Designed miniproteins, single chains, continued (4). Designs and how they scored, part 60

Each design is a single chain, and the fold is of that chain. pLDDT is the mean over its residues in the fold that is shown.

## One batch from the design tools (miniprotein)

Design m14068
Fold by ESMFold2-Fast:
Structure m14068 (fold): chain A 98 residues (1-98)
Amino acid sequence: DIEEIIRESARNIVTVALYLASEGESRESIEAVLLIHVDALKRYLSTLVSEETAEEVGKVFRDAIPAIVEKAMAGDREGAFKIADEAADKSIKIIKDS
């Protein structure tokens, strides 16, 4: 289920960000790791949907990364998950409307 995969990826991105922030990693290092996760999601989705749709979903998550990292570094777990959930909802709508 593509919806499950997107929601799981969003949750994983936040969990990784919170872990790296708790270990004292820099904003730049955390963002770089999350971008690898987004690229992996985009690459996987391109096997299931059009390349254009996969890239649009990838952009939604990439655009959300700075805000997720900011919340994670501030210790705002709930805020980080809220941003990721909004990115997941937007991504699911893109796929359904494609």
Scores: mean pLDDT 90

Design m14069
Fold by ESMFold2-Fast:
Structure m14069 (fold): chain A 93 residues (1-93)
Amino acid sequence: SQAARDYEAGRVMALIEKLKKERGLKEPSKEELEEIHKEIEERLEKLREELKPKISDPEELIKAALDKLAEEYGVSEEEIKEGAAKGRALDAA
């Protein structure tokens, strides 16, 4: 689903920006960005496995895992909206 991909992209971008700020990475290298992406993916996979017995719909499972991870890292809805907007700007550039 395109809606599921858009939901994921916005939250992933917000998580990347949050981790960049917390690690003091103002202009991260490609390698540093890949490490952040890997950490997010590994945490999402663990959350999906944890939530899998409670949520049977794969799309709802992904959304729930993303929401839980965003909450765990203290990402706000405003930061998610900003992340989604930044992702769209990068796609347009």
Scores: mean pLDDT 74

Design m14070
Fold by ESMFold2-Fast:
Structure m14070 (fold): chain A 63 residues (1-63)
Amino acid sequence: SLSELISRLLELQEKLRQGKHTREDLEEAKRIIDELLKRSDELTPAMLTMIESFKREVEKLLK
């Protein structure tokens, strides 16, 4: 569900903030971000802003 995707993304964002993330966590976050962006019309503006910001951070770390 959308709520489950958002909840998991927030857990991954917290892991990243704490420096406890793995490459697998980053790849999972990218998959969730891509799925949420396909459903952007179902997201609040605040959630969309957070997801776009987190996308840039994840993509930078995967390079």
Scores: mean pLDDT 85

Design m14071
Fold by ESMFold2-Fast:
Structure m14071 (fold): chain A 61 residues (1-61)
Amino acid sequence: SLEEVVNEIERMAVRVVMENPSPEVQAKASEVMKEAEKKLAEGEDPEEVLREARRRLEEIR
C-alpha cells in the first residue's frame, strides 16, 4: 500500500514533467515528491499524502 502510493505519486510527477518540461516544473515536481516521501516516512496517512500530492502536482501545470 505505502509502496503503491509512492509509485503512483512518482508516475503523476513524471507525467507532469513530460507534459511541461522546464527546470521550474521539474523542481516543483521533485519538491512534491520529496515532501510526500518525508510525510510517509513520518507516519502520515498514505491516502491523505496522496491526495495532497495529487492536488499540488495538478497546480503545477
Scores: mean pLDDT 83

Design m14072
Fold by ESMFold2-Fast:
Structure m14072 (fold): chain A 96 residues (1-96)
Amino acid sequence: GGAAKFKVVKQGGLPSEDEESVEHFYVEVETSSGKTFKVELENASREEVILRLKQLYLRVYYYETKKEELPEELSEEEIKELEKKLEEEAKKKKAA
């Protein structure tokens, strides 16, 4: 089995008209097969950051473990369903 590598990148962007912080922040993950997954975190609230990171984790996990490619944008409901399935699988493995 391979291991995924995590890379966090911070990039300065063009000034917005709202004079908000022009720093762009994203997370990029490279899988053992060389497949790269990226999620943008700029202008995201704390709750949105958590949701986007969960989405990134699920995409990487499913690709590495189940060889399934998930969409780049997952709804909150889809993320919740996938997390529930992973928790149920983890509980069944500990009970056996």
Scores: mean pLDDT 65

Design m14073
Fold by ESMFold2-Fast:
Structure m14073 (fold): chain A 69 residues (1-69)
Amino acid sequence: MEGLQEDAAKDVEREAENVRRAVKEGNELGTLGLIVTTRSLANLAEKLDPEGAKRAKEVADEGLEEIKK
């Protein structure tokens, strides 16, 4: 379980950073794809790393609001 928890945390944090970058660059299509990926990864990691998953979902939600006009 240790490896899964560590990998899940790293993947979720990385995708959250990608969402922030895509939003900053104004890449709406890329941002949507990253939001979907980040949310899926956060849901998968939630049982292993709930705090990391929460942060990632928050970033994804913020990204979605930014691209919604």
Scores: mean pLDDT 74

Design m14074
Fold by ESMFold2-Fast:
Formats: sequence, structure tokens, C-alpha cells
Structure m14074 (fold): chain A 80 residues (1-80)
Amino acid sequence: SEEELIEEAKKLLQKAIDLVKKDPSNVREAILYIRKAIVLLEKVPGTEEALSLAREGLNLLRQGKYDEAIKKFEEALSLL
């Protein structure tokens, strides 16, 4: 169901946030969780704003802007 996809995506986003907050060396693993969350949210209509924020956060993670990336993921979670 769409609700199950959203709940799984929320868990993946939170896991990624926790990994980066614990240690930035976890960034590769965090990226995999964010990418999986994005794929799940793409299947659910009405998540476009959260998707946009998750994609912005992913780009910030790739740039080493960890605090800014975390803020984007937390904003995405607040919309789900």
C-alpha cells in the first residue's frame, strides 16, 4: 500500500540521518538508504515536495555538506 511505502521511506530517511549524525564516514551507506527512500516515494502520488527535499539532501551529502543535508532530510520527514 502507499502507506507502507511511505513508512518504509521514513525509516530509511531516519536511518540515513542517524548514520551521518553518528559519523560522516557512514556517508556511502546513508546515500544508499536515501536512494532507496527516493525510489519508494516516487511510487506514491502527493510526495513531490518531500521527494524534492530528499533529492536536494542527497546532492548536499555528495558535496560533503552534511549539516545542510540533514536539515533537508528532516524537512522531507516533516512532510510525510
Scores: mean pLDDT 87

Design m14075
Fold by ESMFold2-Fast:
Structure m14075 (fold): chain A 95 residues (1-95)
Amino acid sequence: FQTGLDYLNQGNYDSAITYFQNAISSNPSSTIYHNLGIAYSNLGNYDSAIDYFNQSISLDPNNSDSWRALGSVYSSLGNHSLSQQYYNLSRQLRS
């Protein structure tokens, strides 16, 4: 976990992905799936990012950070309707 976050913070996305995929095989969690989504999003692999954010939400539907991240990805893809819906969901979960 900690080492994976360090890789993300350094911009070493390939190492972060390897670390988090190994972590999932031992103990899958919403947070690990979210961090994989962040890494793939930063690499421009939006399809993989969306898949991992959806897996994060499947494990924890109240993970407002993953809903917000989906909003950001769809905004980058030009789908402003979905982006707004996900941002609204994220805000509702934080309130």
Scores: mean pLDDT 84

Design m14076
Fold by ESMFold2-Fast:
Structure m14076 (fold): chain A 64 residues (1-64)
Amino acid sequence: SSLLDSAEKAVRAGDREGAILALSVALSTSPPEARPYIREALDAVVAGDEEAAVRYLRKAKEAT
């Protein structure tokens, strides 16, 4: 989805605020199957764990 792609770009750019915004919107609009992965990605962004954030974003994309 475009929101998950925007979140991944923000994570890779170090744009924490942009990543949090995109993930928050994605959490509200994504299918139930993707939501656990989006939550994990959001937690990883807040923790500053870029590698974990990207892994969970990819899992979220696979679940949509």
Scores: mean pLDDT 84

Design m14077
Fold by ESMFold2-Fast:
Structure m14077 (fold): chain A 82 residues (1-82)
Amino acid sequence: GVADRAAEAAREAVLAAGGDIPTANKWSEAYRKAVEAAPPERRGTEAAHAASLWVKEQGGDVETARNAGIAAARAAGATSGL
């Protein structure tokens, strides 16, 4: 589903940035939860915001958080504001 795609996008972004598998899995769960919590019409925006915030709370760098947030928003169906 949409949440699964967002989680995988976040996982791939962390791995591409040099993160390890446990870190990627933790951040992918944060993105999945963000997508599931967002209402359908605002899912892209809310998912990107929440996922980026959670990645930062996990100690991720700003660039990794931004890229993963964008990927999560696109996976959640965002078509504008990215």
Scores: mean pLDDT 65

Design m14078
Fold by ESMFold2-Fast:
Structure m14078 (fold): chain A 79 residues (1-79)
Amino acid sequence: MSLVEGLRQALEAGREAIRKAVEAGKLSEEEGERLAARLEELTRRAIAAAEAGDWEAVEAAAREAEALLEPVAELVRSL
């Protein structure tokens, strides 16, 4: 698996977690859409950085995505 493929899989997993939290009523649809849009932006930025060989920027984007999804993961775990 390439780094770019891993980033795309992480995006899908993040979208799934957001969708589950919204379906469970733990996030509003508006909050879910906002989080998904931010996750897509971070993933696109990370892919561009990876293609440019800027692994520090990839790591920075990954950390921001983890921080964004940490509250969502806790909501899903509390289901």
Scores: mean pLDDT 79

Design m14079
Fold by ESMFold2-Fast:
Structure m14079 (fold): chain A 86 residues (1-86)
Amino acid sequence: MELAEKLAEETIETLKKLGYENIRVVDLSVDEEKNIASAVVEALRRAADGSLLRVEYISIARFSPESYSMEDVVNLSFAPVVLDIP
């Protein structure tokens, strides 16, 4: 839980730097058997034509079970998913 929350916070900060607004956490999960944390975040951005784009970002990180430290986390994937396109 705590590791997935930190992953979500980092994802939100990245999206804010990219100009996204109305950022919210949709889902957080930790798979202790696989040592994987994941966060799903939704955000809105206004496109150049004035339309609203809804995007879903999925962040996945592997963690060390011994330390529970974000410094020992290996990013497996980070992919933006567009849910609605004008």
Scores: mean pLDDT 66

Design m14080
Fold by ESMFold2-Fast:
Structure m14080 (fold): chain A 107 residues (1-107)
Amino acid sequence: GLQAQIDQLTQQMIDAIEQGDIEALRQAIQQLLALVQQNSSNEQLLLLAAQGLYEAAKVAFRKGNIEGMELALQGLDQIVSLQPNNLDLQIILGMTRILYGVLKLTS
């Protein structure tokens, strides 16, 4: 199902950041964005994808991986743009921006 695909892509994003494999991270985010773009009216799917990007962003934060954080933020911006009035998506993006700001100040 779609949830299983998002769970797999989330794990691929996390593993890519843990290994410092930025190309693998880009590929996983691109696949995630293609999936949500094909299902842009599915609020639950977009929320799961945003949560996956947030989990990846937390790993990037712990690793000090600025590029990984920036890629996760770009992905979140694209998901939010599909449903700009969805407050749950806006909250996840806001939390991720706070982590990015802290990372930039401490790096």
Scores: mean pLDDT 91

Design m14081
Fold by ESMFold2-Fast:
Structure m14081 (fold): chain A 65 residues (1-65)
Amino acid sequence: SLKEIGEELSKKFNISVETAESMVRIVVENKDLSLSEQADILMKEFPTLTRSTALKIVRIVKKKL
């Protein structure tokens, strides 16, 4: 299931599968934090992400879990 979420993110956001899988792991590891806090962590690890895109990624991962 986590691999499938990574593949969906890769296709939707035009990022590598490896990058998408790393993003999924970050959201899963920080699942008890708010959407905004998880987006902040994603932006710290992937500084090219806008807040809007990071929030979309967090929402998709949390919906699919």
Scores: mean pLDDT 85

Design m14082
Fold by ESMFold2-Fast:
Structure m14082 (fold): chain A 69 residues (1-69)
Amino acid sequence: GEKEIEELERILVRAAVTGDLEGAAEEARKLLLSLGAPEEEAQRVAELIRQGDFAAAGRLGVEAIRKYG
């Protein structure tokens, strides 16, 4: 829901500001799994964060939150 979208936004902003891509990727993966997203979809978002592709990670992450949360 909206709270999970706000949490994803906080994760991505923190990654961009701190450069902690691995920490952010793991937080986003756990968030999506907690909502019932498939492991493959959660891992895809995490991988995009590790690559620094925050635009794609945000788009797919929001889609997953809307679909499963």
Scores: mean pLDDT 89

Design m14083
Fold by ESMFold2-Fast:
Structure m14083 (fold): chain A 68 residues (1-68)
Amino acid sequence: MSPVEALREALRTAQAAGDAGAAAGAGEAYKHMVEGNLELARTSAEAAAKASPNPESAAALRQAYDKI
């Protein structure tokens, strides 16, 4: 799974869980990733994972930023 695919999966997981913060963070990280801003992509995903109250959303975001 590519980093961009992992971020899309993290976004889907957050949306399914109703975790608006994690969804917003995954979306920002995805935007930075496709723009080539890898440091901002990783930082956005890390911040969203740490702030997420949902364990599944946080885990999906961690899986994504570990690939960046």
Scores: mean pLDDT 83

Design m14084
Fold by ESMFold2-Fast:
Order: structure tokens, then sequence, then C-alpha cells
Structure m14084 (fold): chain A 76 residues (1-76)
């Protein structure tokens, strides 16, 4: 649980950096929406002091989706 909270905070830092880079790179609206979703989920968990593995998994899924979009833009 304590480790999960620390990992959640680290993930939020990474998501915020990725979101800024993705916005500057002009990725698809879907990729930006996925990062926004991940950021909101992580912030909400930390704000309420409740971190669930299910919500962390959903945030990770959204991050992976956004990374796929970033890779697609880079490979063009």
Amino acid sequence: DADTEAQTRRMLEIVRRLRKKAEEAGVSPDALAALDDAERLLEEMLRRGEVTSEEVARAIGRILYALGGLIDVEMR
C-alpha cells in the first residue's frame, strides 16, 4: 500500500511530463485524452488517500495507449 502510493506519485510525475511532450508533438486527440484520463485518475487517488490496484491498472492502460500514439507519430 505505501509502495503503491509512492509508485502512484512517481507515475503522476511521468504522466505530467509525457502530457506536455505529447501536446507539443501534436499527437492525436485520443492520445491526449488518454493522458488526461491517467492524470485525473492518479490525482484523484492521491487526493482522497485511497489507491486501488484496479485504478492503477486503468491509469497504466491509458499511459500505454498514449505511448502507442506517440510512437506512431514518431515513426511517420
Scores: mean pLDDT 78

Design m14085
Fold by ESMFold2-Fast:
Structure m14085 (fold): chain A 85 residues (1-85)
Amino acid sequence: MEKLEKIIEEKSKSEEEKKKRYLAYAEVEEGIAEALGDIFRGIKKIELKNNKYDEKEEKELEELVKESQKKNLELAEKLRELAEK
């Protein structure tokens, strides 16, 4: 009887740890997306200050950064979905 309760408890604990791990990876991916946005804004601020601002080039770069952020956020969403299963 004690053996069955221990197996159920260990299995429940293993699933909780797996969920925790997926959530931690999701948070890392969300953090990477945020950091990419911050880096882009920082570079843009420096370029504006140094009179090196090209509005067309900045727009193209912003679109590439947004695509990268979107991919990281999509991965985070998939990881959160795996944590809920």
Scores: mean pLDDT 78

Design m14086
Fold by ESMFold2-Fast:
Structure m14086 (fold): chain A 77 residues (1-77)
Amino acid sequence: MTDEEKKAVISAVNAASKAADEGKSPKEVADEAKKAAEKTDPKSEFEVTAEIDGDNLVVTIKNKNTGQEATAHVPLK
């Protein structure tokens, strides 16, 4: 990953954690994470998915321009 992609992924993970703490749905968490990533790296298009896996929300962030992907586990409690 480039440094810009790393910053975008970090921003997305932070936004996902905040949205999850606010009790937002997985879809809303994914939408907020995508918005944060694209704000940090506006030249890239990101695909973000969020799925519940036990006590964690699994957030997958993909840069559609480079094909690079990152997965984060956000605790729900």
Scores: mean pLDDT 80

Design m14087
Fold by ESMFold2-Fast:
Parts: C-alpha cells; structure tokens; sequence
Structure m14087 (fold): chain A 120 residues (1-120)
C-alpha cells in the first residue's frame, strides 16, 4: 500500500537525516554531499513504488529535484556555503514530510522525529 511505502521511506529518511546533521556539526561537507546522494537514491526508489499522478509521488518528485539541484550547487561552493545549502534543503524536506503526514496520520511520529533532529 502507499502507506507502507511511505512508512519505509520515512524510517530510512530519519537515519539519513541524523547522519547529515552529524556531518554538518562536524563541518564535513564531502560527507554531507554523499548522504544527500544517498537520499536522492532513496527518493528515486520510493517514487518508483508510488502511483503515477498521485499527490504523494508529485511531492516526492519535487523534493528529488530540490535535492539534485542542491547536490550540484554544493559541488561548486565553498564548505561554509555548502553546509548552509544543506540546512535549507533539510528545512524544506521537513515541510514536505509534515504535509504528507496530514494525509497519513500514522506518519506523524516519524515527521515529528525528523523535525526534532533538524532543529537540534
């Protein structure tokens, strides 16, 4: 089901976001880029499992484009600017996860965990 696909996505996303925040804290821009590339791979996998033309798929496709653009931008920027881009992307990701959890209340605990990680 769509809910089962999204639950698996959110659980894997929480782990990636935790690692990105740790890499940001350590000012490891190379690791941040690597982890965003892993997040893009997770998004492509999840998108392929969602019905074509669904709201869920459209939202995740928008997030994928944001992350792919951010990865390319970060590769051209200085370390400090790379980390700033990463933080902005995670804030946009938190908004999308909150929007999806309005339709799927069962995702709310994972959305709250993601928001808490990003705010730390």
Amino acid sequence: STLDVLKEFYEELVEIVKKIMEAIKNKDAEKVIELFEKMAELLRKTISQLPEGSEERELLETVLLLIEDAIEAMKKLDNESQLEVAKQVLEELAKVTEELSKKYPELKPLTEEIKKIIEE
Scores: mean pLDDT 87

Design m14088
Fold by ESMFold2-Fast:
Structure m14088 (fold): chain A 72 residues (1-72)
Amino acid sequence: SVEDLEALRAQLEATLAAMEPVVEEDKKYVEENKDSKNKEEQLKATISLFRIIAYESEKYLLERIDEKIAAL
């Protein structure tokens, strides 16, 4: 229903807002360590990259929900 989609949208929007400062720090870490030969820094950059991917995936889901609501 529209109400279920709007509730899901609100939940995702709140989650993304809470994640945004963490993901911004992750983006900085990845950029600063992209050429690192240190294995620990490479692992941390990989973990940061996975968090960025998860964030972008949830943003994509929110955009699809917005499109569905707008089409109603």
Scores: mean pLDDT 85

Design m14089
Fold by ESMFold2-Fast:
Structure m14089 (fold): chain A 67 residues (1-67)
Amino acid sequence: SNEEIAALARELARLYRERGEELPEELSTAIKQLMLGRGKEALERVLATLELPEEARELLRRILSLA
């Protein structure tokens, strides 16, 4: 559900804040596209191509499982 995806997106944002890093724009955009029902292709591309902390990758895999 979008509620569960939003909750995981908030956890992802918190992870980046705790690391002192900015959430990548490509990642933020891909999550917005998913939540608007525009498919998960952008988020799958981010997971495949972007260098991300393992904790972020785990959260993204959870988001994709709900899509």
Scores: mean pLDDT 81

Design m14090
Fold by ESMFold2-Fast:
Structure m14090 (fold): chain A 82 residues (1-82)
Amino acid sequence: EEAKLEAFVEGLIESLERLSKEHSLSAEDKEILLEATRQIPDPRVREALRRAIEAMPEGGDLEAFLEAIDAIIEEERARHLS
């Protein structure tokens, strides 16, 4: 489960790094990311990531979004290590 989530997150980050060259996130990009979150097996992590993506405005700060994603993943790792 952890390994699958980690691989998914790595793929998501690579996709976002490509998008970050334009420093903006479109509505179509948000839909793609929302579809990607459906593959996350942990419903708690999935819901947190979905909310973060939905909260990102079109043309929003992609760096702030990536920081939010990283924080959610770090919290989930801390729970599993505890």
Scores: mean pLDDT 66

Design m14091
Fold by ESMFold2-Fast:
Structure m14091 (fold): chain A 80 residues (1-80)
Amino acid sequence: MELSLEQAGRILEALRASDAEGEELAELIKKQLLELGVSEEDAEKIANYFLDHEIPLDLLKSLSVEELRTLLNNAVKLLE
């Protein structure tokens, strides 16, 4: 799986409009990925990465679109 800058930008906008943390943040990310056409398997892997690493929403909101894209694409690889 490879997320585009456009897809990462849409996810970042959803994150910046949210105050979700932990499990709620993981579900938000999974929902956005599924809406963008990412497979359920890859969306689940990314959601689990955010849960396992306790990544705070404020850190994600501070990222650029390119940084978020890199993080999301690497999350699939790190869970293999």
Scores: mean pLDDT 76

Design m14092
Fold by ESMFold2-Fast:
Structure m14092 (fold): chain A 86 residues (1-86)
Amino acid sequence: SAAAEALLAQSDRYLREGIELAKQGKYEEAEEQVRKGQLYAGMAASMGLEEAAAELLREHAERFEELGYDELAEELREAAERILGL
């Protein structure tokens, strides 16, 4: 649905902002954006976009890992596993 796709797009915007904050060394602000991204991805998943939401979270987890933010990357991977019922 258009509503689910809008929630997924908002999740992507939050996670991208988290990456930019992480590049600046702003860990607490990046963590806040990651949690908002997880919330919106979970909402999109609950509306039927489970695979797309999990894929988005895993894609951004790789970006955080490349920046050395392994804990944020793991948090996103765990969120993706929860969405997929793993």
Scores: mean pLDDT 90

Design m14093
Fold by ESMFold2-Fast:
Structure m14093 (fold): chain A 101 residues (1-101)
Amino acid sequence: GMSLEELIRRQIARLQALIARAEALLARLDTATGAERAKLVAEAKRLRLELEIEVGILRILVGIGKMLGVISPELLEEAEAVLARADALLAELRARLAALE
């Protein structure tokens, strides 16, 4: 069966993919107007929710790994780096969405 470390690595990969999608969407929002902007705003709101959920899952898995003493220092550092990137991107998404009101 899948180990907790393997679950954490899979969750990191999922978050990295969502971060890349959100960064690409934010770049498109910089130049979008009218109907395209409205569509991208709706997609940004959905990606924000997806990021919040996936961040929550990774935080729980990392917490369990720390409690059980089964998370390597290298994997912990990688998880904390991805979480920091996701938190910064969530703050940017919230700010950009507020500016479009």
Scores: mean pLDDT 89

Design m14094
Fold by ESMFold2-Fast:
Structure m14094 (fold): chain A 60 residues (1-60)
Amino acid sequence: IEAIEQRIAEIRELAKQKLDESTYRRLNAWLTKWLEQVRVDPSLAPRVEKAIEDIKYSLS
């Protein structure tokens, strides 16, 4: 969980720099939802990590 939280923090910082406010808000809502989903069902962690990495590379 902590590792995913850290990766999400990195994505939030990149997105804030690269995206406009409305797009950032939408992405941040999805990231928050994914965190809550993983807390409820830890088996989703690999799927969420993959999505986070894909977003990170697209923002880089």
Scores: mean pLDDT 77

Design m14095
Fold by ESMFold2-Fast:
Structure m14095 (fold): chain A 79 residues (1-79)
Amino acid sequence: MKSKEELIKELRELVEEYTRLLIEYMKKQGASQEQIDAAVARIEAELAKMETFSKEELEKAIEGIRRNIAALQEKLAAL
């Protein structure tokens, strides 16, 4: 059973991976640096909220972000 600290660490690592993929996707779609910076700021704000979650909510958030990473990887592969 993972501790809340371990779940938060895993969530942060997954959000970092998602952010890198999203930046790559946005650049390939012709997004401006201003648009990329705004998207990163929104992700950081959402992550800060998620760190207040219960263990059960963190586990669901981790599952959700993993699915989003897979979907974004598929979109990048299709480009």
Scores: mean pLDDT 84

Design m14096
Fold by ESMFold2-Fast:
Structure m14096 (fold): chain A 82 residues (1-82)
Amino acid sequence: SKKDLLIEAIALALRAIGLIFDAERLGNEEARKLAEQALKKAMEAMKYLDKGDEKKAKELLKQAEELLKQAEALLAEAKAKL
C-alpha cells in the first residue's frame, strides 16, 4: 500500500542518515557518498508517493536499498581492517 511504501521510505532515509554519520566518523568518503545518494533516492520516492506514482516510488526505494547495502558493505570492510 501507499502507507507501507511511505513507512519503507522513511525507514530507508533514517538508515541512510545513520550510515552518513558512521562513514564520516570512520573517514570513509565512498560509503558516505553512497549513503547520501540513498537518502536522496528515499526522499525522491516520498515525493513520488505524494504525487500518487507508486511504481516510480518502488523503483527509487529499490535503488536506495541497493546503495545502502553497498555503503554497509564498505563500512563492514573498513571495520574489519581495524
Scores: mean pLDDT 89

Design m14097
Fold by ESMFold2-Fast:
Structure m14097 (fold): chain A 67 residues (1-67)
Amino acid sequence: DLQKKLDEAIKLAREGKSPEEVEALVADNTDAANLVRGLVFVLKRTPEGVDKEEAIANIEEALKRVL
């Protein structure tokens, strides 16, 4: 169920939930928790001229390498 938890974590991060709330979904997995914190950070740093979908795609690519 890691893929399901990561999908939900991405959804919550896109909604602007705190890293603590999003990390709770993957509390037993340190790598996933670190990626979730990174996801929130990237989404907050996405400038107005950059697609959020592009930022998410980059994170999803990184997740493929960790899973």
Scores: mean pLDDT 67

Design m14098
Fold by ESMFold2-Fast:
Structure m14098 (fold): chain A 95 residues (1-95)
Amino acid sequence: MSPTEQGIQDQLIKSGFDDDRARAISRAILDVANTIPDPRQQLIALSASTSALSQTDPDDADGMSQSIRDSLRGLVSDDISTQISQAVRDALQNT
């Protein structure tokens, strides 16, 4: 696991996510963020998404998806925001 992926996973675990969900979510966020050409925008997407999830109830998939969209609003494109929120929702449904 990369240091960035591990950092996201550790933060989610501290926020109440179990190991499997934290791993799946961190991978999903990183996979979308890695499609962003600008390294600064990539870091913003990772940081804002992780922060949003850390403040959300781990059992509320809809709340998590909305929190990600709200945290990314104006920071990244609507397309990227939608891709990250959907990837997190898919990761939660597959774990």
Scores: mean pLDDT 80

Design m14099
Fold by ESMFold2-Fast:
Structure m14099 (fold): chain A 65 residues (1-65)
Amino acid sequence: SALEEALEARRPAIEAFVRSLGLPAEAADRVYARLLELARREGVTDVDAFLDRHLFGVVSEVLRE
């Protein structure tokens, strides 16, 4: 889908961001998986606006797991 393709294109940047926080590759994968799930549930139309809104919240959630 266009949503999955747009998120996949941004996956390297998301992973680089998570790793810049000192988190392992597994945490980056978990962040990406949650963002994808949330985007599908919310019916996202603008992936960049979605990431600006939710990326920090999802990272914080994964950090507490």
Scores: mean pLDDT 82

Design m14100
Fold by ESMFold2-Fast:
Structure m14100 (fold): chain A 65 residues (1-65)
Amino acid sequence: MSKEEGLKLAKEGEALAVRGMAAGDLAAAIQGARLSGIGTEAVKGKEVGEKRLKAALEGVRASVA
């Protein structure tokens, strides 16, 4: 994952976490925090497993859809 992709995921995850907390949707807040963490790790050049990334994206999709 590129630094740009990681930064975008971190921002999207943070926005979802903030919105989830504001709405009292703890599931959305947790999924947003996970996605933000993954994006931040990618920006720092850490290995992000494809399975971990896919699971986080699917979790976000399920909690928001």
Scores: mean pLDDT 74

Design m14101
Fold by ESMFold2-Fast:
Structure m14101 (fold): chain A 94 residues (1-94)
Amino acid sequence: EERELRIKATNLLVAIGLISTAALNGLTDPDEAVEAIRGITQEILDLLPPEAQEKYKDEIEKATDDLVQAVRNKDREAVTASLRKLAEIVDKAL
C-alpha cells in the first residue's frame, strides 16, 4: 500500500532530522549520528520499489553524503538544505 510506504518513509526522514539536530546541538557523537543517518537512509532505500531504487539510489546516496558532511562540519544551513533535498527525492521515489 502506497500510503503505508509514505508513512514509513516519513517516520524515517523525521528520525534522520532529529539525529542531525541532536548532533548539531552536541547531544550526540557526530560519528554515531553519521552511522545512524546512513543506516536509516539504507532502510529508506530498502522500502522503495525496485524500479525506484534503480532510478533514485544515486540521488539519495548523494543527498545523504551531503547531509553527513554538513553534520560533521556543524553547518546548520547545509544540514537544513540536505534534509530538504533528501525529503524531496524520497517523495519523488514513492
Scores: mean pLDDT 86

Design m14102
Fold by ESMFold2-Fast:
Structure m14102 (fold): chain A 74 residues (1-74)
Amino acid sequence: SMEELKKARRELTLLGAEITMARIGKILGSDPEKILKTLEEAEKRLEELKEKYPQFAEEIEKLLKEIEEIKEEI
């Protein structure tokens, strides 16, 4: 339904914010282990959303790529 799609879009927005905060945390010298855990949890949630809502696959894949880029620098 449109309501479910709107909810999924809000969830994607929140996951994007979590990834952005993890990137900022890395720049500020936060604990690499905690950053990695946050990114791994976000990655799992994004993969679940991609399976349920293939309409958002492109946006989700962009966020997954951002996670991999941050992980490579840890």
Scores: mean pLDDT 86

